# Ledger of designs, part 91: designed miniproteins, single chains, continued (4)

Each design is a single chain, and the fold is of that chain. pLDDT is the mean over its residues in the fold that is shown.

## One batch from the design tools (miniprotein)

Design m15156
Fold by ESMFold2-Fast:
Structure m15156 (fold): chain A 86 residues (1-86)
Amino acid sequence: MAEGAAEAAKLLAERNDPVGAIRASETVAHLAGHPEAGEAVRKAGLKTIEKGNVEEASKLMYEAAQAAARGDPERVLEAAKKIEEV
């Protein structure tokens, strides 16, 4: 389940679809039992899109989805912080 959603986030990030990548990443975090980390990723990703850095946002969303699929909430939060700094 979580692995499939992480793969979807990767594909959406590769297609430069940051909104889709954010939604997939949030879904992965929720399925992994870390809804608070998913919310952090969503908020950070939306702010990065507002800055117009779509490619960077997509890459970081994919990293967050991968961390969530591995059950690593600390890495998900770290990825969200990187997204906010972009």
Scores: mean pLDDT 66

Design m15157
Fold by ESMFold2-Fast:
Structure m15157 (fold): chain A 114 residues (1-114)
Amino acid sequence: MPKFLDPVLDAVEKGVVTPETLLEHLRKLAEIARQKAKEASSVSPQAADLYNEAAKLYEEAIKLFEEYVKTGDPELFKKAMEKHREAIRKRVEAAAIYAKSLGDEETAKLFEKA
């Protein structure tokens, strides 16, 4: 038994978030990350690169979750959750750098504390 469950993984396993709802959410997050990368590219290439890496990780998580929905294979679910967690970390780092590049120190401070 895994000793430490991510709250999102726990929520899906408890049925409070369906795999289909999570897939919709991940697709939206990937799209937003791609849009943010485009916005950031002229201001902070570093933030743009991190947003693109986050989008790629969300896209990898989506593929793993789509296979999980078809097969019920718990290893696919684990891999998808790992990619999801990594994508969140990259997106938060990108958001902090981008906010700081815009002179929005208060927003950058919030993301650095998250």
Scores: mean pLDDT 77

Design m15158
Fold by ESMFold2-Fast:
Structure m15158 (fold): chain A 64 residues (1-64)
Amino acid sequence: MTDSQALLLAMQLKIIYGVNPLEVAATILKLLKEGKTDKEIAEALKKKYGINPDDVLQLIKAYK
């Protein structure tokens, strides 16, 4: 996933969940730099923002 794709994902999650897209994008980018998998990123977003991990995984698949 590119930095631009992480921002697009965060913007889609803003539309669906009303989260702050900048904070979500920063969290995704940090986890990507730490070598986290798409599933681990989805679970981290669930814990921090209450986002459904299946929705995150579906959006990631759409951008690949």
Scores: mean pLDDT 81

Design m15159
Fold by ESMFold2-Fast:
Structure m15159 (fold): chain A 114 residues (1-114)
Amino acid sequence: DEKKKKLEKMIELLDKKEEYSIGQILEEMLKLGLLSEEEVEEYKKNLLETLKEIFGDEEKAKKITEILLSNKKTKEVIKKLQEEVNMSEEEAKELIDNLLLSLKEALELQLEKL
């Protein structure tokens, strides 16, 4: 099953989170046909809404969303979160880890249904 192979590849990429940012993961999922353009836009909206609830600041949440969805390596994303939104390195890593874990769990759930 081609879909099973694509899901397994994405799960392997998520285990290499040090190399691939959330933005790069979403782009790869779009290229593999695991997400439509509409589903990517829905993910971006849901991410922004979640961050608005966590941080209680709409402008800060927008800025964090832009940084997380940038086509940058994880180290550069962490640095921007520290410099632009005064997040600690530990807080930035925890946020990225939690988001990547959520994506991995969603992919594993799709794999179980196949």
Scores: mean pLDDT 79

Design m15160
Fold by ESMFold2-Fast:
Structure m15160 (fold): chain A 93 residues (1-93)
Amino acid sequence: KTLVHLLVPLASEEERREAERAAEEAARKVDPEAEVVGLGGEEGVQAFLEAMKQGRGVAFDGENLSGDEVAEAASRAAMEVTGAPVMAAVFEV
């Protein structure tokens, strides 16, 4: 099962929830089983570091850093909602 951790550090609570919904809709167009979860602060940073170590998908503001289309789609959709930096990390669970 594909799990996406989304870090949106500069958004309000309402903007973060809307970004999570947009990211999940975009991710599910690539992988129908994708689930998006918003993460804050240190937990979000640790998730991205772990994804990079495992060679999993990482994207920043829709820029695909690892070739993962789910991370790219999720981060791009979230950035369009917030207008602020967004990071997405993909895990297989």
Scores: mean pLDDT 71

Design m15161
Fold by ESMFold2-Fast:
Structure m15161 (fold): chain A 93 residues (1-93)
Amino acid sequence: AAARAHAEAMKPEIIAEATAAGFPREGVELVVEALLEAVESGDPAILEERAREAREAGFDEWVALLLLEHYYRARDPSLSYEELRARARAWLA
């Protein structure tokens, strides 16, 4: 419950960051629903799979990076944003 509530609270921030970068709101909302599913299931592999699918479907790599960043922070809030971005970029490289 707490992890899902935290992820839902992040939804407006994720949408705002992605739309500010020029992505369509509807596409971003679809990808954010994948984040909520992954957090609820407790399986990080689901988020990684959904992020890959979103990129293959034409979503920018940056949206996938943002999802991974926010998912990792929801599970381990002690990680810095710099460390999270480095890990996400390494995953997508």
Scores: mean pLDDT 64

Design m15162
Fold by ESMFold2-Fast:
Structure m15162 (fold): chain A 80 residues (1-80)
Amino acid sequence: SIEEIIEEARKKIEELEGLSEVAREILEEVLKLVEEGKSLGEIAEYFLEKFIENEDKLTDEQREKVMEVVGWMFKKLEEL
């Protein structure tokens, strides 16, 4: 279910050490869009825009952490 995906994503975010404020804000907003029932296309568009906008503020390590959570969520949402 969507609720199970959100709960597991929140757990993954909490388990990630050294997550920056910017990275956390992007992930929390993505979770909010999922909770609101936005389409995968709308969520992906938001994510890409924020990811590009904040590219200079995110280290390679932070980008990898964000992509790990978002990629996992998108895969699970596609399986619904």
Scores: mean pLDDT 81

Design m15163
Fold by ESMFold2-Fast:
Structure m15163 (fold): chain A 60 residues (1-60)
Amino acid sequence: SREELIERAQKAVDELIKKAKETGNIEYYKLAADIITAVSNRDYEAVEEALKKAEEFLKK
Protein backbone atom coordinates (compact mmCIF):
# COMPACT_ATOMS: atom_id res chain seq x y z
CA SER A 1 0.00 0.00 0.00
CA ARG A 2 1.03 3.67 -0.30
CA GLU A 3 1.01 3.97 3.50
CA GLU A 4 3.47 1.04 3.83
CA LEU A 5 5.67 2.53 1.07
CA ILE A 6 5.78 5.94 2.81
CA GLU A 7 6.57 4.27 6.18
CA ARG A 8 9.45 2.32 4.55
CA ALA A 9 10.68 5.56 2.92
CA GLN A 10 10.66 7.42 6.26
CA LYS A 11 12.61 4.61 7.99
CA ALA A 12 15.15 4.55 5.14
CA VAL A 13 15.61 8.36 5.28
CA ASP A 14 16.16 8.21 9.06
CA GLU A 15 18.78 5.43 8.69
CA LEU A 16 20.52 7.22 5.77
CA ILE A 17 20.81 10.48 7.76
CA LYS A 18 22.16 8.51 10.77
CA LYS A 19 24.78 6.83 8.52
CA ALA A 20 25.68 10.17 6.88
CA LYS A 21 26.37 11.69 10.32
CA GLU A 22 28.42 8.64 11.42
CA THR A 23 30.49 8.26 8.21
CA GLY A 24 30.57 11.75 6.63
CA ASN A 25 29.74 10.08 3.28
CA ILE A 26 27.71 12.52 1.15
CA GLU A 27 26.16 9.60 -0.82
CA TYR A 28 23.86 8.88 2.17
CA TYR A 29 22.55 12.47 2.02
CA LYS A 30 22.03 12.21 -1.76
CA LEU A 31 20.03 8.98 -1.39
CA ALA A 32 17.89 10.57 1.36
CA ALA A 33 17.30 13.67 -0.82
CA ASP A 34 16.15 11.49 -3.77
CA ILE A 35 13.57 9.72 -1.56
CA ILE A 36 12.34 13.03 -0.04
CA THR A 37 12.01 14.64 -3.50
CA ALA A 38 10.04 11.66 -4.88
CA VAL A 39 7.68 11.66 -1.85
CA SER A 40 7.18 15.46 -2.16
CA ASN A 41 6.27 15.02 -5.86
CA ARG A 42 3.89 12.11 -5.00
CA ASP A 43 5.85 10.09 -7.57
CA TYR A 44 5.42 6.67 -5.99
CA GLU A 45 7.27 4.83 -8.79
CA ALA A 46 10.27 7.13 -8.15
CA VAL A 47 9.90 6.49 -4.39
CA GLU A 48 10.10 2.71 -5.00
CA GLU A 49 13.18 3.11 -7.26
CA ALA A 50 14.98 5.50 -4.85
CA LEU A 51 14.10 3.27 -1.88
CA LYS A 52 15.49 0.16 -3.64
CA LYS A 53 18.81 1.95 -4.33
CA ALA A 54 18.96 3.26 -0.75
CA GLU A 55 18.19 -0.15 0.81
CA GLU A 56 20.89 -1.81 -1.37
CA PHE A 57 23.44 0.88 -0.35
CA LEU A 58 22.56 0.50 3.36
CA LYS A 59 23.28 -3.27 3.19
CA LYS A 60 26.91 -2.64 2.14
Scores: mean pLDDT 85

Design m15164
Fold by ESMFold2-Fast:
Structure m15164 (fold): chain A 88 residues (1-88)
Amino acid sequence: SLEALVAAEERLFAALEADLKAFRENLGVDREKAEEALDRILATLEALPDIPVEVKLLFLDYLVYAARKAGEPELAARAEAAKARLLA
């Protein structure tokens, strides 16, 4: 139903928005918190079915970009590994 699809999208946006904010705000400030936020984002993206692949790729590309810009190559590599798994 439309209501179920809207509810699923709202749950996804709520979960990703909070963790994306935490990731971004902690990049270059608190590596452990940035890593924890990234791990939650990656787990959410990998576990959720029926999300278009191009949407998942867009989020992963953003995470790679943000991590690289912040000088966090290991966090960027974790996001790139998730992207590689998604494309396999």
Scores: mean pLDDT 80

Design m15165
Fold by ESMFold2-Fast:
Structure m15165 (fold): chain A 108 residues (1-108)
Amino acid sequence: SELKKKILLELEIMIGLLRIVKAVIKLINPENQEKLVEILDRAIELLERAIETVKKIKTESELKKAEPIVEKMLEAAKQLMLAALRGDVESAEKYLEELEKAVEELEK
C-alpha cells in the first residue's frame, strides 16, 4: 500500500527531526534542558507506538481512517518541536498532551 508507506515515512521523518532537535537542545544547554529532553523523548516514544500500530493495519479502509489521526499527530509533534526550540516548556507540554490523545485515538 502506497498510503501505508507514505504514513510510515512521515512518522519516521518526524522521529528523526525530534532526535535532531533533542541533540541541538543538549548542545545549547538551555535552562530548561532536562524538561525539554524529557518531553522530546516522550514524543519520540509516542510516535514509535504510532508506527507499530500503523504496521498492524491490513486494509486500505483502516489506513484511510488512520490518515487524519496521523495528520493530527504530525501537526502536534511539529508544534511540540517548535515550542522546544523556543524553550517554551508550557506549549511543548500542551502539544505533547495533544500528541498522546491522537496516538490513543489511533490505538482504538
Scores: mean pLDDT 90

Design m15166
Fold by ESMFold2-Fast:
Structure m15166 (fold): chain A 94 residues (1-94)
Amino acid sequence: MEEMKKIMQETERRVAALRAAGASAAEIADVYLEGLERMIEVSKDEEIRELLRQTAAEIERVLATLDDREAIGRIEALMLQTASKIVEIEQKKK
């Protein structure tokens, strides 16, 4: 989905700017959660929508349980894993 790819690219650009400015894990998580919500709205695939909802819930869990440094790293890893799974789902469906 071209629209989801644009949302992800915009989200990662905003996160990169926040990291350069020394933003908190909460600020970085907020940008990712906003991006995930927008991707859910434009997605027509229920498997992808469910994956995005699960990723958002896990980001919230990480933010509640880890310190800022570890939370940022875990959130970024979750987003990379989610992006990879989206590509896998799309390739499976053509």
Scores: mean pLDDT 83

Design m15167
Fold by ESMFold2-Fast:
Structure m15167 (fold): chain A 68 residues (1-68)
Amino acid sequence: GFVRVEGVDEKLARGAAQLAGAITGREAEVVEVSPEGVAVIRLKGATEAQTRLAAAGIAANGYRAEVL
């Protein structure tokens, strides 16, 4: 699964990936961080439900996050 997160730099994107991994129990990695502050996080082998749960958890922590 993939989650898009807005308003982040590389440090915040890594934090969001760690949070997503902790919530789902899946390997989470930062795929990209744009100069405009948009990050894409990959959850390896995550289901649709796990990816939605990760996005919701990131959003609850103050980020703008959505499932791709």
Scores: mean pLDDT 85

Design m15168
Fold by ESMFold2-Fast:
Structure m15168 (fold): chain A 59 residues (1-59)
Amino acid sequence: DAAARAAAERLLAEIATAGQGRGHVVGPRRVRLYDASEAAVARLRAAGIEVDVRAFPAL
């Protein structure tokens, strides 16, 4: 559903702006997040979105 995808992308943008993680949509209701706070993960899951959390590569 295009509306559900747009909502997920909007939440990801808000999370990135708050410095709580960065990610992208990888499925109909699934996102991949990097360096994510627990609050950011909880917010996405509360919206019915599955979250795949990964660490950034070491710099």
Scores: mean pLDDT 75

Design m15169
Fold by ESMFold2-Fast:
Structure m15169 (fold): chain A 97 residues (1-97)
Amino acid sequence: KEEELLEKLKEANIRYRDAVRQRNWPEAAKAIGEISKLQLELGSERFSPEQLEVNKRLAEAYEKGDYAEVFRILAEEARKRGWDLVAQQYEEAAARV
C-alpha cells in the first residue's frame, strides 16, 4: 500500500513540474490536489500535524474545483517561509485560473 502511494506521489509530482513548465495552471492545481490527498493517506508517520492541515486545505480546495484557492494556500505557505518570489508566482497562477 505505501509503495503504491509513493509511486502515485512520484507521478503526481512529475505532472506538477510539467504543468508548471507549460504554464498550465489548472493542471498544476490538479496535480497539487492529488499530491495533497496522497500525503494525507501516508499520514502522520511522514508528515507533521501542521503539514497535514495544509494538505487537508489543499485537498478540500481541489475537491471543490477551486484551483485559485489551491494556489492562494501555496502562496500563503511560501510567504511564511520567506519565499516571497515563489509566493508571488503562486499569486500570479491563482489570478490565471
Scores: mean pLDDT 84

Design m15170
Fold by ESMFold2-Fast:
Structure m15170 (fold): chain A 69 residues (1-69)
Amino acid sequence: SVEAQIQAQVEALKEKLKNNPEVKIDPEVLELHIEVQTEMARARAAKDEARLAEIAARYTPAGEALEAA
């Protein structure tokens, strides 16, 4: 299921962060990234391409901030 795939990705990310204690990611940025991935996965499941484009345009800067951290 989509929720199971999201959960697996979240657990993989938490494991990476736990194994790299020098990486200081702002919890708000991390939570926002998880929320964005969840919304995008739901939009993909619904085949809502307009919603996917809207989410990408709105939240890309937050995802880039997490990757830069």
Scores: mean pLDDT 66

Design m15171
Fold by ESMFold2-Fast:
Structure m15171 (fold): chain A 102 residues (1-102)
Amino acid sequence: SAEIAALRAEWQALAVELANAALRALDGELSLEELRAAFEAALARMRAMGVAEDQLAEIEATLEEFLRALEAGKLEEAERLFARALDLMGAALQALVDRLAA
């Protein structure tokens, strides 16, 4: 459907924006405070798209763990946590698509 296609496009743009923000923070081009603000903006967009509050809370908690790992210089842990956050976002997208297709 056009609605599902639009949702997928918006989600893809969001995922790319988050990945770029994380990479810029790793390169020292973005502060951890600016990265946190980008994550908060992304969570607000996901909430506006209809993501459930329990899924948002889990994504938020995982992104917060990612920020702590980055601050501690634990790059391997940060990479695993960011991958987990993207997986949780993928599950949230699938739940949204399933609701629209019902």
Scores: mean pLDDT 86

Design m15172
Fold by ESMFold2-Fast:
Order: sequence, then C-alpha cells, then structure tokens
Structure m15172 (fold): chain A 64 residues (1-64)
Amino acid sequence: EEVDELIDRALAEIEHLTRVHGIPREKAAERVIKDLKNAGLPDEQIAELARRVGVEELAEKYEK
C-alpha cells in the first residue's frame, strides 16, 4: 500500500541523515516529516512515522 511505502522511504531517509550526515534523530525526523506534510500525508500517518522513529515529541504533536 502506497502509504506504507512512503513511511518506509521516510525511515530510510531519517537513518541516512542520522548515520551519514550526523544529524540528530529528532531534527532528521522533523525535516522528513515536514516534507511529507507538504506532500499531503495525513497527520495520523505522520504520527505513525514519528512513533516508529522513536521521537515522542513529534508523535504527540500529530496525535489527537
């Protein structure tokens, strides 16, 4: 399903930014989530991505 594929690609990008560029996981997740939100991904899917990354502050922001 297309949404799961987007989440998997986002997780790979967050890992790349963190491991290769030394960007803190929270900042890498914020950048990727902002791009996904601009692309029209629903808030509930953004919250799921934030939970998978382990950034609780972002998950709380997009959960209701």
Scores: mean pLDDT 73

Design m15173
Fold by ESMFold2-Fast:
Structure m15173 (fold): chain A 84 residues (1-84)
Amino acid sequence: SYVDLLSDSNPGIRARSVSTLLNIDDLSLVDTVRRALLQALQDSSITVRQGALNSLQRSLQNNSPVALQLMQDPQIRQLVQQLQ
């Protein structure tokens, strides 16, 4: 599953997995995407953290319902602010 790819040894694969989950834009998956995004925004790799931020910002620009719901999470908002 894409969630399993968030634990991959390759940071490029981890970054791509969160981007793919955000692109699906399915509200039934919002809890899965929230957990994935929280993991990616706290990843040891700056490439993964920045990739997750960029993907989230793109989804927000596109008025994604999933991305808008995710921004209601205080922890996600705090991590986004720390990475800007």
Scores: mean pLDDT 82

Design m15174
Fold by ESMFold2-Fast:
Structure m15174 (fold): chain A 82 residues (1-82)
Amino acid sequence: SLEKQLEEELKKVYEQGREEGRKKALETGDQFGIPLPVYEKLKEELERNKRLYLETGDKEYRDKALELARELGFLEGSGEAL
């Protein structure tokens, strides 16, 4: 299904971002702390774009969802290097 395909793609991009963020934090010594409200807003935007893509089939929403998933992964991965 379209929903399962999207979830699988989002998971892969999220995990890619997580590894990228972790590696970057370890290489630079930088740790990208983000306030919980900002993190929750990004999650909310991700869920909104997922829903809009499933409703409309518009690639723009899919691309934005993938971008947000990668960004969330990056932030989580960089935090793991704390």
Scores: mean pLDDT 79

Design m15175
Fold by ESMFold2-Fast:
Structure m15175 (fold): chain A 70 residues (1-70)
Amino acid sequence: SLAARRARNRERMETEIRLLFEGVRLVLAGEEDVSIAELTERVGISRGTFYRHFRSVDNLLAVARGFAGL
């Protein structure tokens, strides 16, 4: 249904926003050597869910630097 599709889209957006916020936090803290295992554990998602949003941790950190003005 359209409602179920909208709920899934909302969940995807919320996950992506949470990943971006964690990325910005890591960049501002100088913790850019984080592993995929540490990042996914901190955010509370699977590695598979992560790769639906970003190609790599380095990709996430590069996007996050843009938002942080770095």
Scores: mean pLDDT 85

Design m15176
Fold by ESMFold2-Fast:
Structure m15176 (fold): chain A 74 residues (1-74)
Amino acid sequence: MIDPVEVLKELAEQAIKDGDLWTALLLARALYRSGDYETAIELFEKVLEAARKAGNEEISKQAEDMLKEAREKL
């Protein structure tokens, strides 16, 4: 039995390691839309850190905005 949330989380973490922050952000958004706010928050925080380190202002802003929204759902 495969847990869809764990699969999406693993894919997002791999995307972060590969520097594919757009894919990681999209996967975190998918978890947010499915109502898994705690896992989405964890992934948005990791994407935000990686994007800030890379100097990617667009992804940093989107991750920060989504992180704020996801935290308000808890």
Scores: mean pLDDT 83

Design m15177
Fold by ESMFold2-Fast:
Structure m15177 (fold): chain A 81 residues (1-81)
Amino acid sequence: MEKVEKLIEEISKRTGISKERIYKAFEDFVKKLIDEYKKKYGREPSPEEIAEKVRQYALDAGLDPETAEAFAELAKEIAEK
């Protein structure tokens, strides 16, 4: 939780976008990934499957492992709701 909050704050500071808007955009992204998974495989993904997919996307985008893990943890929390 603390690492995710710090990451959102750093993005907000660099982009000028509010923390609430950054969180909302990421939540919408995770929900879209869940819907695409359901359409492709005919079942709901586990929170762990969503977290791993988000981690892989972040690493493929050139983000460092710590940042990728923070995004994966946030995605897992969103998927658990």
Scores: mean pLDDT 75

Design m15178
Fold by ESMFold2-Fast:
Structure m15178 (fold): chain A 81 residues (1-81)
Amino acid sequence: MKLELDKTKYKTSDKYITGKAEPGAVVSVLDENGNIVATAVADEKGEFKIDISHLKPGKYKVVATAEGKEPAEKEITIEED
């Protein structure tokens, strides 16, 4: 699976996670306990934009999934601004 994030370190003033995955992939943000806290779908060009304005500072995982492909994951950190 393709998963590229524009950055991996965020501030609470950041409103979105942006990046690229396979077109149509479901991109989910998981908290430290594995709960899905945000999600988006990659568009026809593989671009995605996930609203994270409601998330607290902490460590999260971004996971991309699509039919017939192995999941890809990347860790991110959200810090107080």
Scores: mean pLDDT 83

Design m15179
Fold by ESMFold2-Fast:
Structure m15179 (fold): chain A 121 residues (1-121)
Amino acid sequence: GMSSLNQQKINDLKNLVDQNKDDLQTLASTLEGLAELYEAEGDREAAEVLRRAAEAARTAVNAADSGTSGIDTVEKSAKVLEEEAERLERLGDRGGAEIARAAAKQAQNAATNMKNIQNLS
């Protein structure tokens, strides 16, 4: 059985994962809004990169709800977000790159918190 102290730590970590998910959802919406702006301006390449970044962030949110089975997907989503950030930076979209990197960091934080829950369970 779990100790009461371990259960409290698990509950605290679950709250941190929920915060990471909320941040990822906000960042995904921001990336999608930027994609719409770039598409309207005729920059289809930047728009497609921003949409892939938004999709990776949403994938990380959904995977974070899956507990232990979601950890690998969250980590893969973080890597996709870093790769799309590098593409955005190469295209000259430093703002989009910064948002995608922020999303990658939130996904990495979620994966770390989820692994800590697994280790305490």
Scores: mean pLDDT 90

Design m15180
Fold by ESMFold2-Fast:
Order: sequence, then structure tokens, then C-alpha cells
Structure m15180 (fold): chain A 105 residues (1-105)
Amino acid sequence: MSKEQKQSLEMVDTLLSHPVAHYFRDLPDVSLYGENISDIVPNPLSLSQIREDIENGKIKSVEETVNLLLQLIDNYLRLSPPGSELRKAAEELRKILEEKVAELS
């Protein structure tokens, strides 16, 4: 693996180790959100999928990793009503990502 792939894995593993990660580890449950999910989140993402894509070399840079993690967070901010537990978890995950990005910048 490249240095950037290792840094990307460390970033995703940091997010996965946080208690709120359980909401974002797997793809959103379509049955809970109904047919409109595809209109709200046309590119569904999970932390597990992003991690696998880094390991297999599909994601090659820290910038690509950060962009996908930001997209994942944005997807859940769009899916979650204001004040919901899921919304709070997505906002928490964003803060962790921002702190981790600041360490690498």
C-alpha cells in the first residue's frame, strides 16, 4: 500500500472505532426510508465499502477518501430529520472527520 492508502485507512478506522459509526458502517436500510431514498441519496455509501475500496486500491488518495466520507455524511444529513438521533450521529461523525483532516493538513 502507498502512504496515502495507509493514511486513508487510519482515517476510516478512526471513524469506525467511534460509537456513532454503527449507523454508517453498512448501507442505509431502503425499507426504512422508502422509494424516495434513491432521489435523496443517488450514490449510497458506507464506511465498510469505503474501507474495502481503499484496501483494494480503488481509492488511491487521501483527497478521494475525504471527499467520499464527506459525501457519506451529507447523504445521512439529507436522510435524517433535524433533531433525530441519526442527524446528531451524522453531525458528530463530521466533527471527527474534520479533526482528523486537520491533523493531515
Scores: mean pLDDT 78

Design m15181
Fold by ESMFold2-Fast:
Order: sequence, then structure tokens, then C-alpha cells
Structure m15181 (fold): chain A 63 residues (1-63)
Amino acid sequence: SDSDLARALANLQRDYGLTDAELAELVALLRAGDFAGAVALLQSHGMSRATALAVVRDLAALL
């Protein structure tokens, strides 16, 4: 749901310091099916590859 997605994105902003623009880019990458790009974006903010893959999977399920 949109509310579940909004909560997940707010958690990423709080825990990893993503900006509103970076969260919008993340959502755009996920909607385009660019999961590799989404993982790379999350890793650029200090997230491990394993955590980024799990986050991408969970966010994709909310879209």
C-alpha cells in the first residue's frame, strides 16, 4: 500500500540519510525494474549488498 511504502521510505531516510530526491530516484528505479540500480543507490549510502538486496525485494513487493 502507499502508506506502507511511505513508512518504509521514511525509515530509509532516517536510518541511512537518503534525501527526498534520492528516495524519488529509488522509487523510479524500482518501478522501471532496475533492481541493480536500486541496490547500487542504497550501497552508496553505506548499506551492505545483502541488506540492499533485502530492502529492494521488500520495497518491490509494496509497489
Scores: mean pLDDT 87

Design m15182
Fold by ESMFold2-Fast:
Structure m15182 (fold): chain A 81 residues (1-81)
Amino acid sequence: EDEEEMEAAKNLSEETLQEIEEERARAEAAGDEARLRTIDVHVEALKLLAEGKVEEAKELVVKAVAEVHKASEEEVKKALE
């Protein structure tokens, strides 16, 4: 049961990472620094999740969203709960 789900999740993660890398290349070619930053944070969060560092991945996303919206990290955490 869990083995099939883990393999499916791994394949989905690899496919998602490839799509994100393509989006990153497009953002880089367009000089869209804000989009590049968002993509870099998303890739880093996915890598942390793959390592089992769920809390660190969540904290990274909260910090990035707070910075983009100029909100406090506490406000973003409350909105995501």
Scores: mean pLDDT 67

Design m15183
Fold by ESMFold2-Fast:
Structure m15183 (fold): chain A 61 residues (1-61)
Amino acid sequence: MEYLDPETAARVLERLGLGGADYLLETGHRLPVTFAPNPDSAASAAAIARLSALAREAWAE
């Protein structure tokens, strides 16, 4: 998080710590809308899969 504001970085970390549950409760199971194009399609797919799995894990509780 070299190029992110410390406060923004803290919010992201807190969001992960608070759990996607709060995010899912507010957004009604909505995921991020867009992803920046990456040179590595595999990396992009892995990131999306991981995010989806994380959201499901948090909601499954």
Scores: mean pLDDT 46

Design m15184
Fold by ESMFold2-Fast:
Structure m15184 (fold): chain A 98 residues (1-98)
Amino acid sequence: DKAIENVKEEMKKYGVELTDEEAKNIVKVVTENDKEAAKKIVESLTPKLLEKPTKALGEILILAHLVMDEELPKEIEDALRNDKVEEAVKLYKEYLEK
């Protein structure tokens, strides 16, 4: 599937390696608003964001949370979008511990 390969290639440019399953779930979230795929993305990509924060991972996680009707706090979204990746990781860790 060209969509899955395109997602994998695009994310690799930002230093993110996705499995076929992760890329497939991203395609389902973007094209179908699939809540189960969004949940799987949050579960698999959150550890990757915390280990190696990138704006690309942040944008995908913001979208996945939105599709799940569980929007991230605005302060986390703003930090992820404005290249404040260290602040975003700290706030995200605090959010997950609650």
Scores: mean pLDDT 79

Design m15185
Fold by ESMFold2-Fast:
Structure m15185 (fold): chain A 68 residues (1-68)
Amino acid sequence: SRGDEIVQRGLEEIERILAAAPPDASVEELHQRIAPVIDRVVEDPAVTPEQLDAFLRRVAELVAARRA
């Protein structure tokens, strides 16, 4: 679906942004860097609430993994 494509592209962009971030970046700095991508996914009417919940959970996992 269109929502699945938007979520997938958003996650790919976030992974690239996190990979490019400084190794000692704070959680707040990481969130600031990915915020524009999150906002685009959240604002897209093609993304269902269920897809959004899965997306946000995955984003939290990626941020936690990058910080470790």
Scores: mean pLDDT 86

Design m15186
Fold by ESMFold2-Fast:
Structure m15186 (fold): chain A 98 residues (1-98)
Amino acid sequence: GGGAGGTKALADFFAKKGEYKLAARIYQALADNLARRRGPDDLEVALAYFTAGEYYAKAGDLEKALELFERSARSARNSDPELAKKSQEKAEEVKKKL
């Protein structure tokens, strides 16, 4: 159910302007803040790292994209095996481009 926060709206604004690295940094900061409060095995943490990874990949920052997809896979491992698998597949795609 709803609850788009100002943080996600800000990241979406930068993504629409093609500022993918800024959008990625905002999602990474959101994920880090959620992990600090809820622990790293939280589904919202995994989703935020996944989205940050996608934006870093669009920005051409493949090393950071790889790191964040791997973090997403770890965070999703116990709560959402489907997301963990998808994050691993994205990490493998990025590795082929490095």
Scores: mean pLDDT 85

Design m15187
Fold by ESMFold2-Fast:
Structure m15187 (fold): chain A 75 residues (1-75)
Amino acid sequence: SLLKEIKEILEKNLSDKELIDVILEAAKLLIEGKYEEAIEKLTTYLMENYSQEEANEIGKLVEEIINKILEEKKK
C-alpha cells in the first residue's frame, strides 16, 4: 500500500516516531484531498519541535512523499 511505502521511507530517514506518525496522518489527509489541514498539521508540529534548519530538511523529504501521493491520485 502507498501508506506502507511512505512509512518505510520515513523510518529509514527519521528516528522520531511521533514525527513519522504526524507525517502519516498528513499523508492520509492529502489522499482525502484535505490539503490545507494536512499542511497545517505538519507545519504546526515542525514549528513546535524542530529548528528552522531541521524543519527545512524534513520538508524536502515530505515534498518527495507529497509528489508520490499526487502521482498516485492521477492514476
Scores: mean pLDDT 80

Design m15188
Fold by ESMFold2-Fast:
Structure m15188 (fold): chain A 90 residues (1-90)
Amino acid sequence: MKYNKEVLELMVEASLHMMAATVAKKAGDYEEAVRHAEKALEAAEEALRLAEEAVKEGKGTEQDLEDARAELEGARALLEEARRALEEAR
C-alpha cells in the first residue's frame, strides 16, 4: 500500500495556509487573510485534481477523493469569508 505523497503534501500545504488565513483574520489583517486563503484554495484544487487522476488510474480511493473535496470546500468557504471581511473593512 503506497499513499499518494504529492496529494498529502498539497493537502497539508492547504491546511497550513487556511490556519495562516484564520490567524490573520483574527488579527484584523484581512488583506493577508485573503492572500493565504487564495493559496489554500490553489493547493486544495491541485490536490483534488491529482486525487481524481489517481482514482482514474486505479491508484487512489473514493475516500481520498472525498477528503480532497472536503478540503477544497473548506478552502472556498474561508476565502469567501476573508474576502467579505476585507470588503466590509474598506
Scores: mean pLDDT 82

Design m15189
Fold by ESMFold2-Fast:
Structure m15189 (fold): chain A 74 residues (1-74)
Amino acid sequence: TSDLEVKGLDFLNELLDLLYEAQVEGQRNESRGQEIIQQGQDRVEERKRELGKTEEGRKILEAAEKVLRRLDSS
């Protein structure tokens, strides 16, 4: 239902905020930027178990992983 979609979008927004913080802090201190990226990765892993149980959750997880991969490739 709509609750899972809303929580999934909130999760993606949290990751986008972390990406922005990682970019800003990473320009000043690379280690700090990497720490923030690691926080994003940890959040994906924490939600992986729950999100993997549903088709909609798996799509949200895939979107989150694509967001994190963009950081790794840059």
Scores: mean pLDDT 71

